# Designs tried in a protein design run: designed miniproteins, single chains. Part 91

Each design is a single chain, and the fold is of that chain. pLDDT is the mean over its residues in the fold that is shown.

## One batch from the design tools (miniprotein)

Design m3160
Fold by ESMFold2-Fast:
Structure m3160 (fold): chain A 72 residues (1-72)
Amino acid sequence: SLEEEILEFARKLGEQFGAPEVALEMARKAIDLIRKGKVIEAQKTILQMGREKGVEAMGQLLASHLNVLVLK
């Protein structure tokens, strides 16, 4: 459920920003870290990837939504 929600959000976000491959890679890494109980590390990793790959705003939106999904 949670993994599917993260993937669906990332797919939509990637299409919106024209970076679907980067969005899915962010989601994949976030899911791996969340499964290990490392939610804060997942958010930091997404934000860093966004900065490094020139999609900072996309990374910020995904990290923010991830917080909502995991903390509810």
Scores: mean pLDDT 82

Design m3161
Fold by ESMFold2-Fast:
Structure m3161 (fold): chain A 74 residues (1-74)
Amino acid sequence: SELLKLAEEEGSEISEAARNAIELLASEPPEVVSMVAGAMEREGKVNPSEEEIAEYVERARRLLEEARRKLAAE
C-alpha cells in the first residue's frame, strides 16, 4: 500500500506501535486500505498511531458499506 511504502522508507524512525498499525492496515481489504490512505492524505495526517489507524479503518468500512447499500438499491 502507499502508506506502507512511506512507513518502510522511514523504518528506522518508526516506533513499534506505528509499525503494528501499518501491518494492521496492510491486512485490510484493498478497498478499505485505499479509502484510509486517501482520507489520511486529505487530512494531512502523518505518523498515525495504531488507534488512529483503527478509527480510519472503521470509518472507511462504514462508508464502503453505505456506498454498497446505495449501489445495490439502484
Scores: mean pLDDT 64

Design m3162
Fold by ESMFold2-Fast:
Structure m3162 (fold): chain A 61 residues (1-61)
Amino acid sequence: SDEDIRVLEEAIALLRESRRALERRAADPTESPEERAQAREQAAHYDELIRRLEEELERLR
């Protein structure tokens, strides 16, 4: 449905914003090496979540 599609699109947009923030932290030289590594790991996790939601979005089309 159009409503389900909109909800998924909004969820994906929010996750992408969070992922971009983590990518910035991972690239930030003022962060500790441990915090940068944690941010990279978290960004990878968000990439998987986004991929799964995009697959669900394609199924609704």
Scores: mean pLDDT 86

Design m3163
Fold by ESMFold2-Fast:
Structure m3163 (fold): chain A 77 residues (1-77)
Amino acid sequence: SRAEIERLIREAAEEIVKKLREAFPSLSDDRLESFRQLFIDEMRRAIEGKSLEEARRLIEEVVEQFTRYLEEKKAAA
């Protein structure tokens, strides 16, 4: 359902923002909120026309890729 997909996007955005805050404590709350909203809007666009299962898989892959990116950046700093 649309509600289920929207919930998955919101939960993914919350997880990514949490990880971003932990990796970069100097980021302002305004910047984190702007990133959260941008992520939600981009994910809504990316999943348009996809089934629930396809949307869920894409969301999981994006979260995993972003998490790896942050860990690599953190290790390099």
Scores: mean pLDDT 82

Design m3164
Fold by ESMFold2-Fast:
Structure m3164 (fold): chain A 101 residues (1-101)
Amino acid sequence: MEKERIDKLIEEGKYEEALKLAKTSNDPEIRGRVAVELLKVPELAREGVHLLFDVTDPELIAEAILTAIENGLEKEVGVGFGFLSHRPEFVRASVLVAKKL
């Protein structure tokens, strides 16, 4: 149900409303999914990185990093990803990203 609400908000371009729902979610996968979508929006990309703090799935983290690169948002998210790069799940995600590039 929560995922369906978030998917609808993203489809409607209501990224700030999706962010508000993700911040109240106890599900790290929902937070990670919204983070990927916010990394398509320059004004919200930094908030997307903050949603990743509770995400431990290397595949979701890799998707988020790839999305930021594909949308040219490296400057917006570089510091945040640099800070998180010391976490084992982010190291694994970085290896996955390198293989897909």
Scores: mean pLDDT 77

Design m3165
Fold by ESMFold2-Fast:
Structure m3165 (fold): chain A 103 residues (1-103)
Amino acid sequence: EKEKFKEELKRSVLEVLRRYVDEDTAQEIVEAVENKDWDKVDEILDKAGLTPLQRRAIRTVLEIYRKALEEIEKSSPEEAKFITDVAIALLLIVDYTDRLAEK
């Protein structure tokens, strides 16, 4: 059951990333976050040709993703659903706010 919520969260993160980077890069970023390899995340983002605002927004989305994964692992299935719903809402707000600020 927790795997279902992790997959839902991962899909939402990938949707955000696909607006800024190609599919292969998005998958590589997510894998680096799942492995807690923030040095690799930062290296990929630095090479992706992002604006400073886009880089900050993506980094924040990835930090929300990592924190949510850690909390889901510690939680009950019912709590995992709540954590996933909150995390998806937060990352969408970050993505929306960044896109609004860049206009």
Scores: mean pLDDT 82

Design m3166
Fold by ESMFold2-Fast:
Structure m3166 (fold): chain A 82 residues (1-82)
Amino acid sequence: SEAERLLRELRELVEGAKYLKEQMKNATPEQQEKLKRLLESLLGRARDLYERIKKLDVTPEQRAEAERLLEEMEKIYEEFKK
């Protein structure tokens, strides 16, 4: 279904953000700035996917998962600001 496809894409974006977070551990300041910009791009896409999921007839479980995934993405982004 469309909802399952968008949820899968959202999960993949969160995994991408986690990968970028791991790269931060050994990154130079210049690399950190590049990783932050990549993460901002992923966050923007995640927010778009979440808004699209909200417009679909989804189960409460699917809605809760989408909210959790977006929250996880936003928490990763906030950690990059520190």
Scores: mean pLDDT 86

Design m3167
Fold by ESMFold2-Fast:
Structure m3167 (fold): chain A 79 residues (1-79)
Amino acid sequence: SKPSEEEIEEKIKELEREWEKLKEELEKEGRGLSEREEKAREVLKKGLEALREGDEEKLKEYIELYRKLAAGEEVEEKE
């Protein structure tokens, strides 16, 4: 069971909103991206690319990684 075309479109919009939210919060605070925040942005971007390519497994990996970063968990460099 894979996402429908409509669900894929919703996921793309969701990922784009998360990216915009991060940018807005940083601009609001007048600071640059922290290392963790920059990592989260790159993961979100890669997730979008995987979604556009139809790589559902890769998309799931990036969504999970993004959730961990957003929850304040550290992501190991060796992963």
Scores: mean pLDDT 65

Design m3168
Fold by ESMFold2-Fast:
Structure m3168 (fold): chain A 98 residues (1-98)
Amino acid sequence: SEAEAILEEVLKNSSEVERKLAELRYLYHQGRHDEIRELAERVRERAERNARLIEELLEELGLTKELGLAELTDYQIVHLALLSEEEIRELLEEEAAR
């Protein structure tokens, strides 16, 4: 429950996610489905890498949680993909200290 609370806080509202989702909606309305698919694949790959980093950092904090992308909303997946390694470390440390 504590690890889930930290993840919910870290992955909530982001102006960068709103901008990326607006870009995806624009591409969809333009019928550019191949570009959406390619972008979605890159977002998913980056989100998977960052999910593994979050699991490792949570273990360092004494928390155990397996983070499956199927458990996340599309918004949370995009947010996870847009975070840098440094941002992930800082955000998890800040939320764990609350």
Scores: mean pLDDT 76

Design m3169
Fold by ESMFold2-Fast:
Structure m3169 (fold): chain A 108 residues (1-108)
Amino acid sequence: SAAEEEKEKKKKELTLEIGKGLIRIAAGVAKVAIENALKKGKLTEEEAKELLEEIERRVEEAERRLDEAYKKGASEDEILELANREALELLRETEERIEEAIKKKEKE
């Protein structure tokens, strides 16, 4: 029925919002990691700024991928699985880039 289709649409829209929220929470954790590395003198202000700008771009890309999945008719589970993968990759990429920046300084 049209009422059931409307309920499913609202549930998918809520799931999309939850997925975007998960990505933004991961970005917040990543930003805290960068700020802590900066405070401990492990990163320069320039390196920290570049990493923060990269996180913002990565969030925008992840949100675009979620929007495209939703438009293509992805299920609630598929949207959440995509959001979880994007969030975990954002965190992993941030940790790797912080370590790479630290290692470059130790060799100079």
Scores: mean pLDDT 87

Design m3170
Fold by ESMFold2-Fast:
Structure m3170 (fold): chain A 58 residues (1-58)
Amino acid sequence: SAAARAEAERALQETIDRGIKRVKEAGNKTMDEITKVAEESGREAQRVVAEAQARLAA
């Protein structure tokens, strides 16, 4: 539905925004810490997308 799609898009955008914030906050960290933050943000985004797809399929 259009409502479910809008909710999915919002959830994804919020996850992206949080990921960007975490990467920026890691800017003064070591490269290892920056990489870990980026990987964690990517995994979180994938989970949000998977949850959104499940909601759209239901």
Scores: mean pLDDT 77

Design m3171
Fold by ESMFold2-Fast:
Structure m3171 (fold): chain A 65 residues (1-65)
Amino acid sequence: AIKSPEDTARAFINLLKDMDLLKDFSQDAIQKAYETLCNTSANYLNTASLSELQKFILGVCRDNE
């Protein structure tokens, strides 16, 4: 079970990396997405769907590239 914002953020970033969705993004963009997720409440991460989280992470990566 995913419990903390940091653990949840790492799990989602790792999931997207496994799906090759982050392959085209810079390390800096990915790091900023991770930091944004860590600052996002666990409540959001627990209630948002996988597709919503995917869009959120990819959007942050895009904005920081």
Scores: mean pLDDT 73

Design m3172
Fold by ESMFold2-Fast:
Structure m3172 (fold): chain A 84 residues (1-84)
Amino acid sequence: GAPLVRPAGGGKVEIVGLTYDPELVAQLKGKEDEPLAILELKPGKYAVVRLADEDYNEVTMKELKALPVGTLLYLLDVEKYIEL
């Protein structure tokens, strides 16, 4: 699975869990050491995003998977948009 986040306001996103959608997971394959997650903007509309913690240190996908649901992170950049 890939880390799944949703908008939380103020340039922040919130961890909501993992996605197992094969089209979304494929966008992050081989990038476990990259600071990447899937952002759900709304149903059917997603983005690959780069994330940082409150100290503005990049948080890798492996580290994101270990963080609890409800953790707030800063949205650094949108790499690409995905529509399913």
Scores: mean pLDDT 86

Design m3173
Fold by ESMFold2-Fast:
Structure m3173 (fold): chain A 63 residues (1-63)
Amino acid sequence: SVAELKEEILAHYRENPALDEELERLLVRFAIEVSSEEAQRLADLIKENPQDIEGVEAFLASI
C-alpha cells in the first residue's frame, strides 16, 4: 500500500539520509503507486538537502 511504501521510504532515508540505489528503487515504486512528478519532487528534495528529515517527513505526510 502507499502507506506502507511511505513508511519504508522514511525508515530507509532516516538510517541513511542520501539518495542511494535502494532509495531510488523505492522511488520507482512510489512513481508507480503515486506519480512520477511526486517521486521526482521527493528525489530533488533529498538531493538538495539530504539532512532535511523534517522536510521529507512533511512532504510524504502531504500525499
Scores: mean pLDDT 85

Design m3174
Fold by ESMFold2-Fast:
Structure m3174 (fold): chain A 68 residues (1-68)
Amino acid sequence: EPPVVTLRVGPEDDWDAIAERAAELAQEGTRVHLLIDVTTDEQRDRAVEALRRAQGRSPLVSGSFHEL
């Protein structure tokens, strides 16, 4: 079973950079879970699209959302 890395992501973080990093780790065989802090629905929507792009590159990327 591939190793698992949890990445914490805040609403002000560069979502495209985080999604790209997660995809890179997943391509190395690492399962990546993004723990995503959001304060607004608009932030969540943007984060969902970035996560979806990363998941399109690898099925080893997952995420969960925590509303602050």
Scores: mean pLDDT 74

Design m3175
Fold by ESMFold2-Fast:
Structure m3175 (fold): chain A 70 residues (1-70)
Amino acid sequence: SLEEKIKEYEKEIKHAEEVLGQTQADLARLQADPNASPREIARAEMVHAIIQAGLDYLKKKLEELKKKLE
């Protein structure tokens, strides 16, 4: 059902937000580390961007499902 799909997306979003929080912390740590290479920072930025894009996609899908439920 649409209600079950909405609950599943909400659960996935919560997990993705937790992962995003971890990648944000890791990126901030690398940006503050004088021993971190530009490549290490760029890699962390890329990982963060990928996770953020995935979260944005899940949120968009959740809004589409909620609109269909109306």
Scores: mean pLDDT 85

Design m3176
Fold by ESMFold2-Fast:
Structure m3176 (fold): chain A 87 residues (1-87)
Amino acid sequence: APQITASQTSVTAKVGETVTVTLHFSNVPKGTPVLVYDKEKKKTIQRFAATSDTLTVSFTLTEPGTYTFQFIDMLTGAGDEVTVTVT
């Protein structure tokens, strides 16, 4: 079955700090659209194609708070998420 695995499940950061998360794809076809979705704002923030077995996603957040980002395989609905706490 297709799987997306994020390298981290939770991260803490300071306002303006860049956080990087690596996505690992298992059994995901090359070229599959991958969505990065902000759960709290209900907004898609990035769109990628899974052209490699890994994808690095970066976040720079300017507001303190807790953010949940979902990574979604647009063909199968497989995904993972990371929680970023900004202080």
Scores: mean pLDDT 84

Design m3177
Fold by ESMFold2-Fast:
Parts: sequence; C-alpha cells; structure tokens
Structure m3177 (fold): chain A 94 residues (1-94)
Amino acid sequence: MSIEQVVLEAYVLALEALSQSEEEAERLMKRARDRIDAALAAETDPAVRALLEEFRARVEEIWEKYRAGELSAEEAEQRLVELVTETGRRLRAV
C-alpha cells in the first residue's frame, strides 16, 4: 500500500466517524490510527515518517476538538479536507 493511499484511507475513516454513533466513531478512529501506525512501522524515510507523524497528530487534534464541542462536524470535515490535501502535496514533494 502506498503512503498516499494510507493517508487517504485514514482520512476517509475519520470523515465517516464524524457521522456515526460514539461507539462506531471510536472503532473507525482506531482503524485510522492503526493504519497510520502500521505505515510508520514500515517506513524508513525520515522525511516521510515526519509527515506521517504530523498527519497523525493533526487528525487527533481535529478529532479531540470535535469531541470537545470546539468544532462542529462541518468544521471538522473542512479541516480534515485541508489536512489531507496539504499532506498529499507535501508527500509528493519528498
């Protein structure tokens, strides 16, 4: 699986989590985290690893702000779209 595909799959899982029950949302977020963590365990390029670690941290920040009521589902979706677009652009530049 390509790193770009891992980032896209984690993004799709996080987006789906925004529209699901708490139990299903946590399950989807765990799947997103597990996919990123598996990619990090296999990645040897330090620049790509740094981008994946930043992506993981920013997905968690968006999710925690959404759960805290600091972001609406629409605002969290917008931030996830911006994050996946930026991460994809940065990955293609490495």
Scores: mean pLDDT 87

Design m3178
Fold by ESMFold2-Fast:
Structure m3178 (fold): chain A 117 residues (1-117)
Amino acid sequence: SLEETVKEAQELIDTYKKMKENAEKGLKRARELYEQAKDVAPEEVREVIQMLEDIKKTAEKNIEDLKKALEDYRKNPAESFPKLQELVEKSKKTIDDIKKKMEEANRRLEEVRQKLA
C-alpha cells in the first residue's frame, strides 16, 4: 500500500542512519589500529578505512535520496510514488550489500589486531 511504502522508506532512513553510525565507530577503531599497526600491516588497515568511508558515503547519499523522495511524494503523490517505490526496493538490496561489507571490514580489522598480539 501507499502507507506501507512511506513507512518502509522512513524505516530504511533509520536503518541507514544506524549503518552510518556503525561505520563511524568502525572508522574510529580502524584509525586507532592504524597507529598501532604502522610497522605491521599499514596497507591492510588503509583498505579497511576506505571500505568504511565508502559505506558511510553510501549511507549518507541514500538517506538524502530517500528524504527527498518523501518530500517529493508529499508535494506530488501521484507523480512521485513510482520513484519512492523504486528507491525503497533498491535500498533493501543496498542495505544487504552494506551488511556484508561491514562484516568483511570487521573481520579484516580483527585479523590485523591478531597480528599485533
Scores: mean pLDDT 87

Design m3179
Fold by ESMFold2-Fast:
Structure m3179 (fold): chain A 90 residues (1-90)
Amino acid sequence: SPIEILEEIIKELEEWAKTQSPEARKVLNRVIESLKDLIRYAKTLPPELQPLWLELGLRSILLDVKRNYPDLTEVIKKVEELYEKFREKM
């Protein structure tokens, strides 16, 4: 399911965040919490609407990171890779 794919992505981000600088970890932890909020809301939606909601939400989070933390290039790259992974598995 798209929820299970995003839960896998969250787990990968949580493990990767442990290896990052304190500044990058703070941003990654906020990203992780936003992704968990997306899943929580998606569970209230009909199954047929969950993929679109999660994809749009993940894209929005990526764009917010690019806008607000443009110097955190490794964080941006990792979130982009996970966004593409999410889209490929759907």
Scores: mean pLDDT 88

Design m3180
Fold by ESMFold2-Fast:
Order: structure tokens, then C-alpha cells, then sequence
Structure m3180 (fold): chain A 100 residues (1-100)
């Protein structure tokens, strides 16, 4: 859909800002991507964006917030896209690493 294509563009912009260390800008783009994926009911897209937001908080030293976002992403995959075993395993590994 057009909204999903726009969400993908904001996700890409967020990732670029993140790589440049522009964490506040990355969060702003990720928030826009998340809203568009929610409107299009793209649960995999929502989970990916939530995990990316969690990684930003981890880089900022906000570990509890990082864990909360990745747990929300994992819960969303388990409830709405349980067939995506690769994404589920990736999120489980990220959570294990953040809790150590």
C-alpha cells in the first residue's frame, strides 16, 4: 500500500539518522514509520520499528526502556505474526543480550 511504502521510507530515514548518531532524529522518523505501519496493519513492520526504537534507547544507556520496546515487539510478533520465526528468534536474542 502507499502508506506501507511511506512507512518503509521513514524506517530507512530513521536507520540513516541512527548510523549518523542522530538518535533524536532517528526516533522521530521511527515514530512516523510506526504510525503508518499501524494504519496499514503491518504487524511485522510495527515490530521491526519497535525493536529499532529499543536499540536507540540502548545506545543512549536507557536499558530498561530498550528492554520494554523489544519485549513489546516480541509480544506483537507472538500475537499477530507467529509464523515469522526468524523475527521472533532475532528479538529473543536481542532481549537476552540486553538483560546481561
Amino acid sequence: SEKEEEANKYLSKGRKAFEEGKYDEALKYYEKALELYKESKNYVGQAIVLAEIGIVYYKQGKIDEAIEYIEEALRLVEEKAPEDEALKRMLEVLLAELKE
Scores: mean pLDDT 90

Design m3181
Fold by ESMFold2-Fast:
Structure m3181 (fold): chain A 61 residues (1-61)
Amino acid sequence: DGRAAAREAAAAGGAGAAASAWQATKNHDVPSARAAMEGARAGDSAAGARAGGQLMKQNGH
């Protein structure tokens, strides 16, 4: 998923990663998105971005 990989690379800031994960949560994938959101919220932008990208992959797959 090139789009997901590009999103992860671009979302170096925790706020951006958290927003992406939060949008995924609203899309109806609560359990996975929650974990991603919590990672980003803890100030781990890398974990949040990676989790957000993974959610996009699962939905687009």
Scores: mean pLDDT 53

Design m3182
Fold by ESMFold2-Fast:
Structure m3182 (fold): chain A 83 residues (1-83)
Amino acid sequence: SLEELKKLTQELVAALRKRGFSDEQIHEVFGILAELAPEALLDPESMRALIALLESDEPLTLASLTAVPGIGPEVARELLSLV
């Protein structure tokens, strides 16, 4: 639902901030996802998987990011360029 996606978007923003992303980097993350992986932003399961990864102690790697449904190697490389 749209309400669920809005809540997940807020949770994703919070998870990114807690992990040390600046507001500018968070804006870039959403830009990358909207351009290269819009399906991941529109799928609640993909959003939950990404939030869980960001809230975990797991390092952000090509392998950990591509394990998220809807995030391929190109998207993962662009996201890693921000850190």
Scores: mean pLDDT 85

Design m3183
Fold by ESMFold2-Fast:
Structure m3183 (fold): chain A 69 residues (1-69)
Amino acid sequence: LTSLSAAELQSLSGEEIVELIRRASDEELTAVLSKLEVAMEARLSPEQLTELAPVIAGKVIRYIGDQLD
């Protein structure tokens, strides 16, 4: 995930973005979240975003929790 440029992320389909988010580690997703946010807004429906929101939040919260100790 961290190996993908912003341009490569924007070239992905909505289905590919969903799969990428689901497969990403908590660290990887958190690191690229800003780049993914642009791609998600461009490629995903509001319904898909709503469905993925708890997955994204869960991964980010877990990563932050691990960092804060």
Scores: mean pLDDT 75

Design m3184
Fold by ESMFold2-Fast:
Structure m3184 (fold): chain A 77 residues (1-77)
Amino acid sequence: MDEIKKAIENGGEITFETDETTEDNVQGLAVSKVLEATDGDISMIKDVTSSVDEKKGLVIATVTLKNGAKVTVIGKK
């Protein structure tokens, strides 16, 4: 189902978890989810950020869209 597409269209936030443990792979997944939901429209992307929390074993990537929507992917180490 298109839950991510609806979240993006409404300027909302959606979070996913993944088995990926590298910052590059987690960021790539977040961007891929946005591109699939926007039919490849990269011009909707405002910013892509990633961070690693070594104490919690988390890798977090967030794609922010121009309409204020956020897609977050969290990898657990």
Scores: mean pLDDT 81

Design m3185
Fold by ESMFold2-Fast:
Structure m3185 (fold): chain A 79 residues (1-79)
Amino acid sequence: SKEELTEEAKKAAEEAKKYKKLYEELLKNGASATEIAGEALRLIGAGTQAWILKKKAEELGDEEGKKYAEEAIKIAGMK
């Protein structure tokens, strides 16, 4: 359903924000390359899921889900 897809997209956006914040904090605090890579991979994973969710939202005409998915993709682009 559109409602379920919108909720999944919201979750992807929140997870992307969380992982990006952790990634940036680890960089700022001089964490190990392994720790930084771990959060970077989680961020990429959230972005990949969001890319799929965007395609599903377009197919269903879920404009709200598409918006949240696009936010997650943008965050996962590390910009």
Scores: mean pLDDT 83

Design m3186
Fold by ESMFold2-Fast:
Structure m3186 (fold): chain A 105 residues (1-105)
Amino acid sequence: SREQKITLILFKVATLVSTAYIARRLAEKGNFELADKNAETAIELGEDVIRDLQSLNAPESSIQQLQQLLEEMRRAKEERDYDRLVELAQQFSQLVSQTVQQMLS
């Protein structure tokens, strides 16, 4: 059902946020290789979430905002700014939740 697909999207977003936190923690410990890999995984989950939302006909304005946040997350990873990566992941999660609520209305 549509509700089941939305539940899976929300689970992917929760995983994205957790993975961004793991990336930051690994960077704090000096493990930049694993931090970068976890940041990459978070970005890939974000790409999956956007694709899934598009398949459910989410509003185009929401998709564009999520794509912009994802691009900022890619930049944060390149700059090794893991604090900004976590902040952007939280913003991405909040926007997905708002988008989902609009779709269920």
Scores: mean pLDDT 91

Design m3187
Fold by ESMFold2-Fast:
Structure m3187 (fold): chain A 99 residues (1-99)
Amino acid sequence: SRLLEAARRRGMTPTQFTAAGILYTAGELYKDKAIELAEKDPKKMIEYFELALKDYVAFGSTVEEIQKMTEEVLKVVKDPKTQEQIRKLTKKAIEELKK
């Protein structure tokens, strides 16, 4: 499990592990909601995608994990302008990880 591997790697306390579990679950749920809404409500999809990115960053996801999540969302997005917006949001999130 990605969550268990992260906890082991970072030497998390039980409280930190619980907090990480909440962020992990929330991030996955927001990603799934973004994918569900991609064709039905692109504006709401972007909102859920931003929430997913925020939770992935807070969880301490790697650049590769954030890129994989972004690619999953991009596969269901057909509008080029929305795809560009998603890529810009991802780039900003990755830059925040480097700080």
Scores: mean pLDDT 80

Design m3188
Fold by ESMFold2-Fast:
Structure m3188 (fold): chain A 96 residues (1-96)
Amino acid sequence: SEERQKALEKFLEFAKELLKLAGYSEEEIKSMSDQEIMQLGVKLRNKAHELISKEEGEELSKKIAEIIKTLEPKEALEKSQELLEEKLKEVLLKEK
């Protein structure tokens, strides 16, 4: 489906950003298949998620709940995803 393809493309872009934060060069990333980038991206995303503190997780959940109450479902999903991705990148950068 078109929606599924767009979701995959967005995740691939996010995965590449996580790889760069983990120390992979642009040349290394370019040499990888989309499947390799996605698999490494999932591992890095999971690592970042484990690094989010209970307090940070609770604050993030509160912000997402507020977004869900104020925005239409599609916009709420997109904004919530952006907020989560920014927190994951922040946590990975801080552990560096």
Scores: mean pLDDT 83

Design m3189
Fold by ESMFold2-Fast:
Structure m3189 (fold): chain A 71 residues (1-71)
Amino acid sequence: SAEEAEEERILAKAKAVLATVPKEVLEAFAKAARERRERLSAEVGVEEATKIGGELARELVLRLAAEYEAA
């Protein structure tokens, strides 16, 4: 489908850009993602937090890739 093809294309670009990102930056993003998941789990429960966390992680990966692509 067009949606699947677009997602694959975006993720392939993001993966290539993320390979150039410093380890410290990736670790900082991983830490922020864990802290956000813990906070959400306390508010909405683990199941909902996991689903929201997955969506947010995708968005953050795309934003990080876009920032480094522009640099």
Scores: mean pLDDT 71

Design m3190
Fold by ESMFold2-Fast:
Structure m3190 (fold): chain A 90 residues (1-90)
Amino acid sequence: SLETLKELNELEERAVEAYRRGDYETARELAKRAVELFKSLPESLQDAILETMQSLKNPEIHRAAALAEGAERAGDLELAREIRRLFLGE
């Protein structure tokens, strides 16, 4: 839904902001919630989001990379790996 997409975008924005200020634990918590919310979406919508991210160029890739790095710096290597697998094709 549009509401769910708005919530996902808000969580991602807040997670990146936390990462940028060095609050890696908050960045991890918000990134985890964003990933869980993404995974709760219908597969067709997940695919549409991933295709959109791949077509939007460097800014979206850098956002996903920042979220993965924030999770890693907070010690959540599992979450960092999942973010890279889902959004960066790693």
Scores: mean pLDDT 78

Design m3191
Fold by ESMFold2-Fast:
Structure m3191 (fold): chain A 55 residues (1-55)
Amino acid sequence: EKKELEKLIKENEKARKAALSVLTTLNASKEYLKNLSKASEEVFKAIKAAVEEAL
């Protein structure tokens, strides 16, 4: 049943994409993105303060 295996592989590809979407919504990926956004803002603020102090 090679044809049936091919169908399962296709279904697994869709399941993988759905799982990634769910993970980004529910868990670590979403928190990771929020942490990156906060870190970028904090880094920008720290750089600005350091530059102004150096002047």
Scores: mean pLDDT 64

Design m3192
Fold by ESMFold2-Fast:
Structure m3192 (fold): chain A 73 residues (1-73)
Amino acid sequence: SEEVTNYLKEEQDKLKAEYDMLEQWEKEGKATPSVREEAKKIKKLYDTINQHLEDSKRADEEIAEELRALEAA
C-alpha cells in the first residue's frame, strides 16, 4: 500500500541520517566497536527496505504493463 511505502521511505531517511552521523564519527576517530556494529545494522536494514521497495515497484510496473497490453488488444 502507499501508506506502507511512505512509512518505509520515511524510515529509510531516518536510517540514512543516523548512518551519516556514525560515518562522521568514524572519520573524526570517535567510532568505538559498538558504533561500527550499529552502522552495519543500520546499513543492513536500509538495504533490506530498499530491496523491498524495488521489488514492490517492479511488481506494480509489471501489473501496469499487463493492464495496458490488455487494453491495447
Scores: mean pLDDT 84

Design m3193
Fold by ESMFold2-Fast:
Structure m3193 (fold): chain A 101 residues (1-101)
Amino acid sequence: ATAAAELGLLYLQKGDLENAKFYFDTAIKRDPKNATAHAARGRLYLKEGKYEEAVKDYKKAIEIDPNASPETYRNLAEAYRKLGKTDEAEKWEKKAQEIEK
């Protein structure tokens, strides 16, 4: 599961979104509680402009591991901003600040 997520991140870095998604989907199918794979696929969806899908994956990553990364909370806030949900974006940004303490 972890190795597939790492391969997905490598493809995402290269701009190969199709292969990145394939490896993130594979990682999640093998381990649905892989917070890293959910956060990485959320990043892919954010890059593609699929903001509703990005919100779902980032929320799932936070549900699995709420203390893993303030970056995941900030990326969720960004996805909400892109959807015009400013109040929700501000709530998740504040949570990111709390995790950084």
Scores: mean pLDDT 85

Design m3194
Fold by ESMFold2-Fast:
Structure m3194 (fold): chain A 80 residues (1-80)
Amino acid sequence: MTQEEVDALARQLIAEIAEVAALVDAGVFSRAELEQLLAAVDGAIAQARELQKEHPSPEVDALIAALEALRARIEERLAA
């Protein structure tokens, strides 16, 4: 995977994360779906951090920040 391909993927994923965050905020997910989503986000953060080591860029940094923000929103909903 090239740096250009990684940066393009990061930009696409950030847009998708924003849409998922809006759905979390709207309360459309059940508790079980939020727990499943949290596990998926944790895996995505781990993969994005490995990607950052191999292909560091502002786009990958922004992707990690977006994933961590989504994780925090899900945890807040699960704590309610």
Scores: mean pLDDT 87

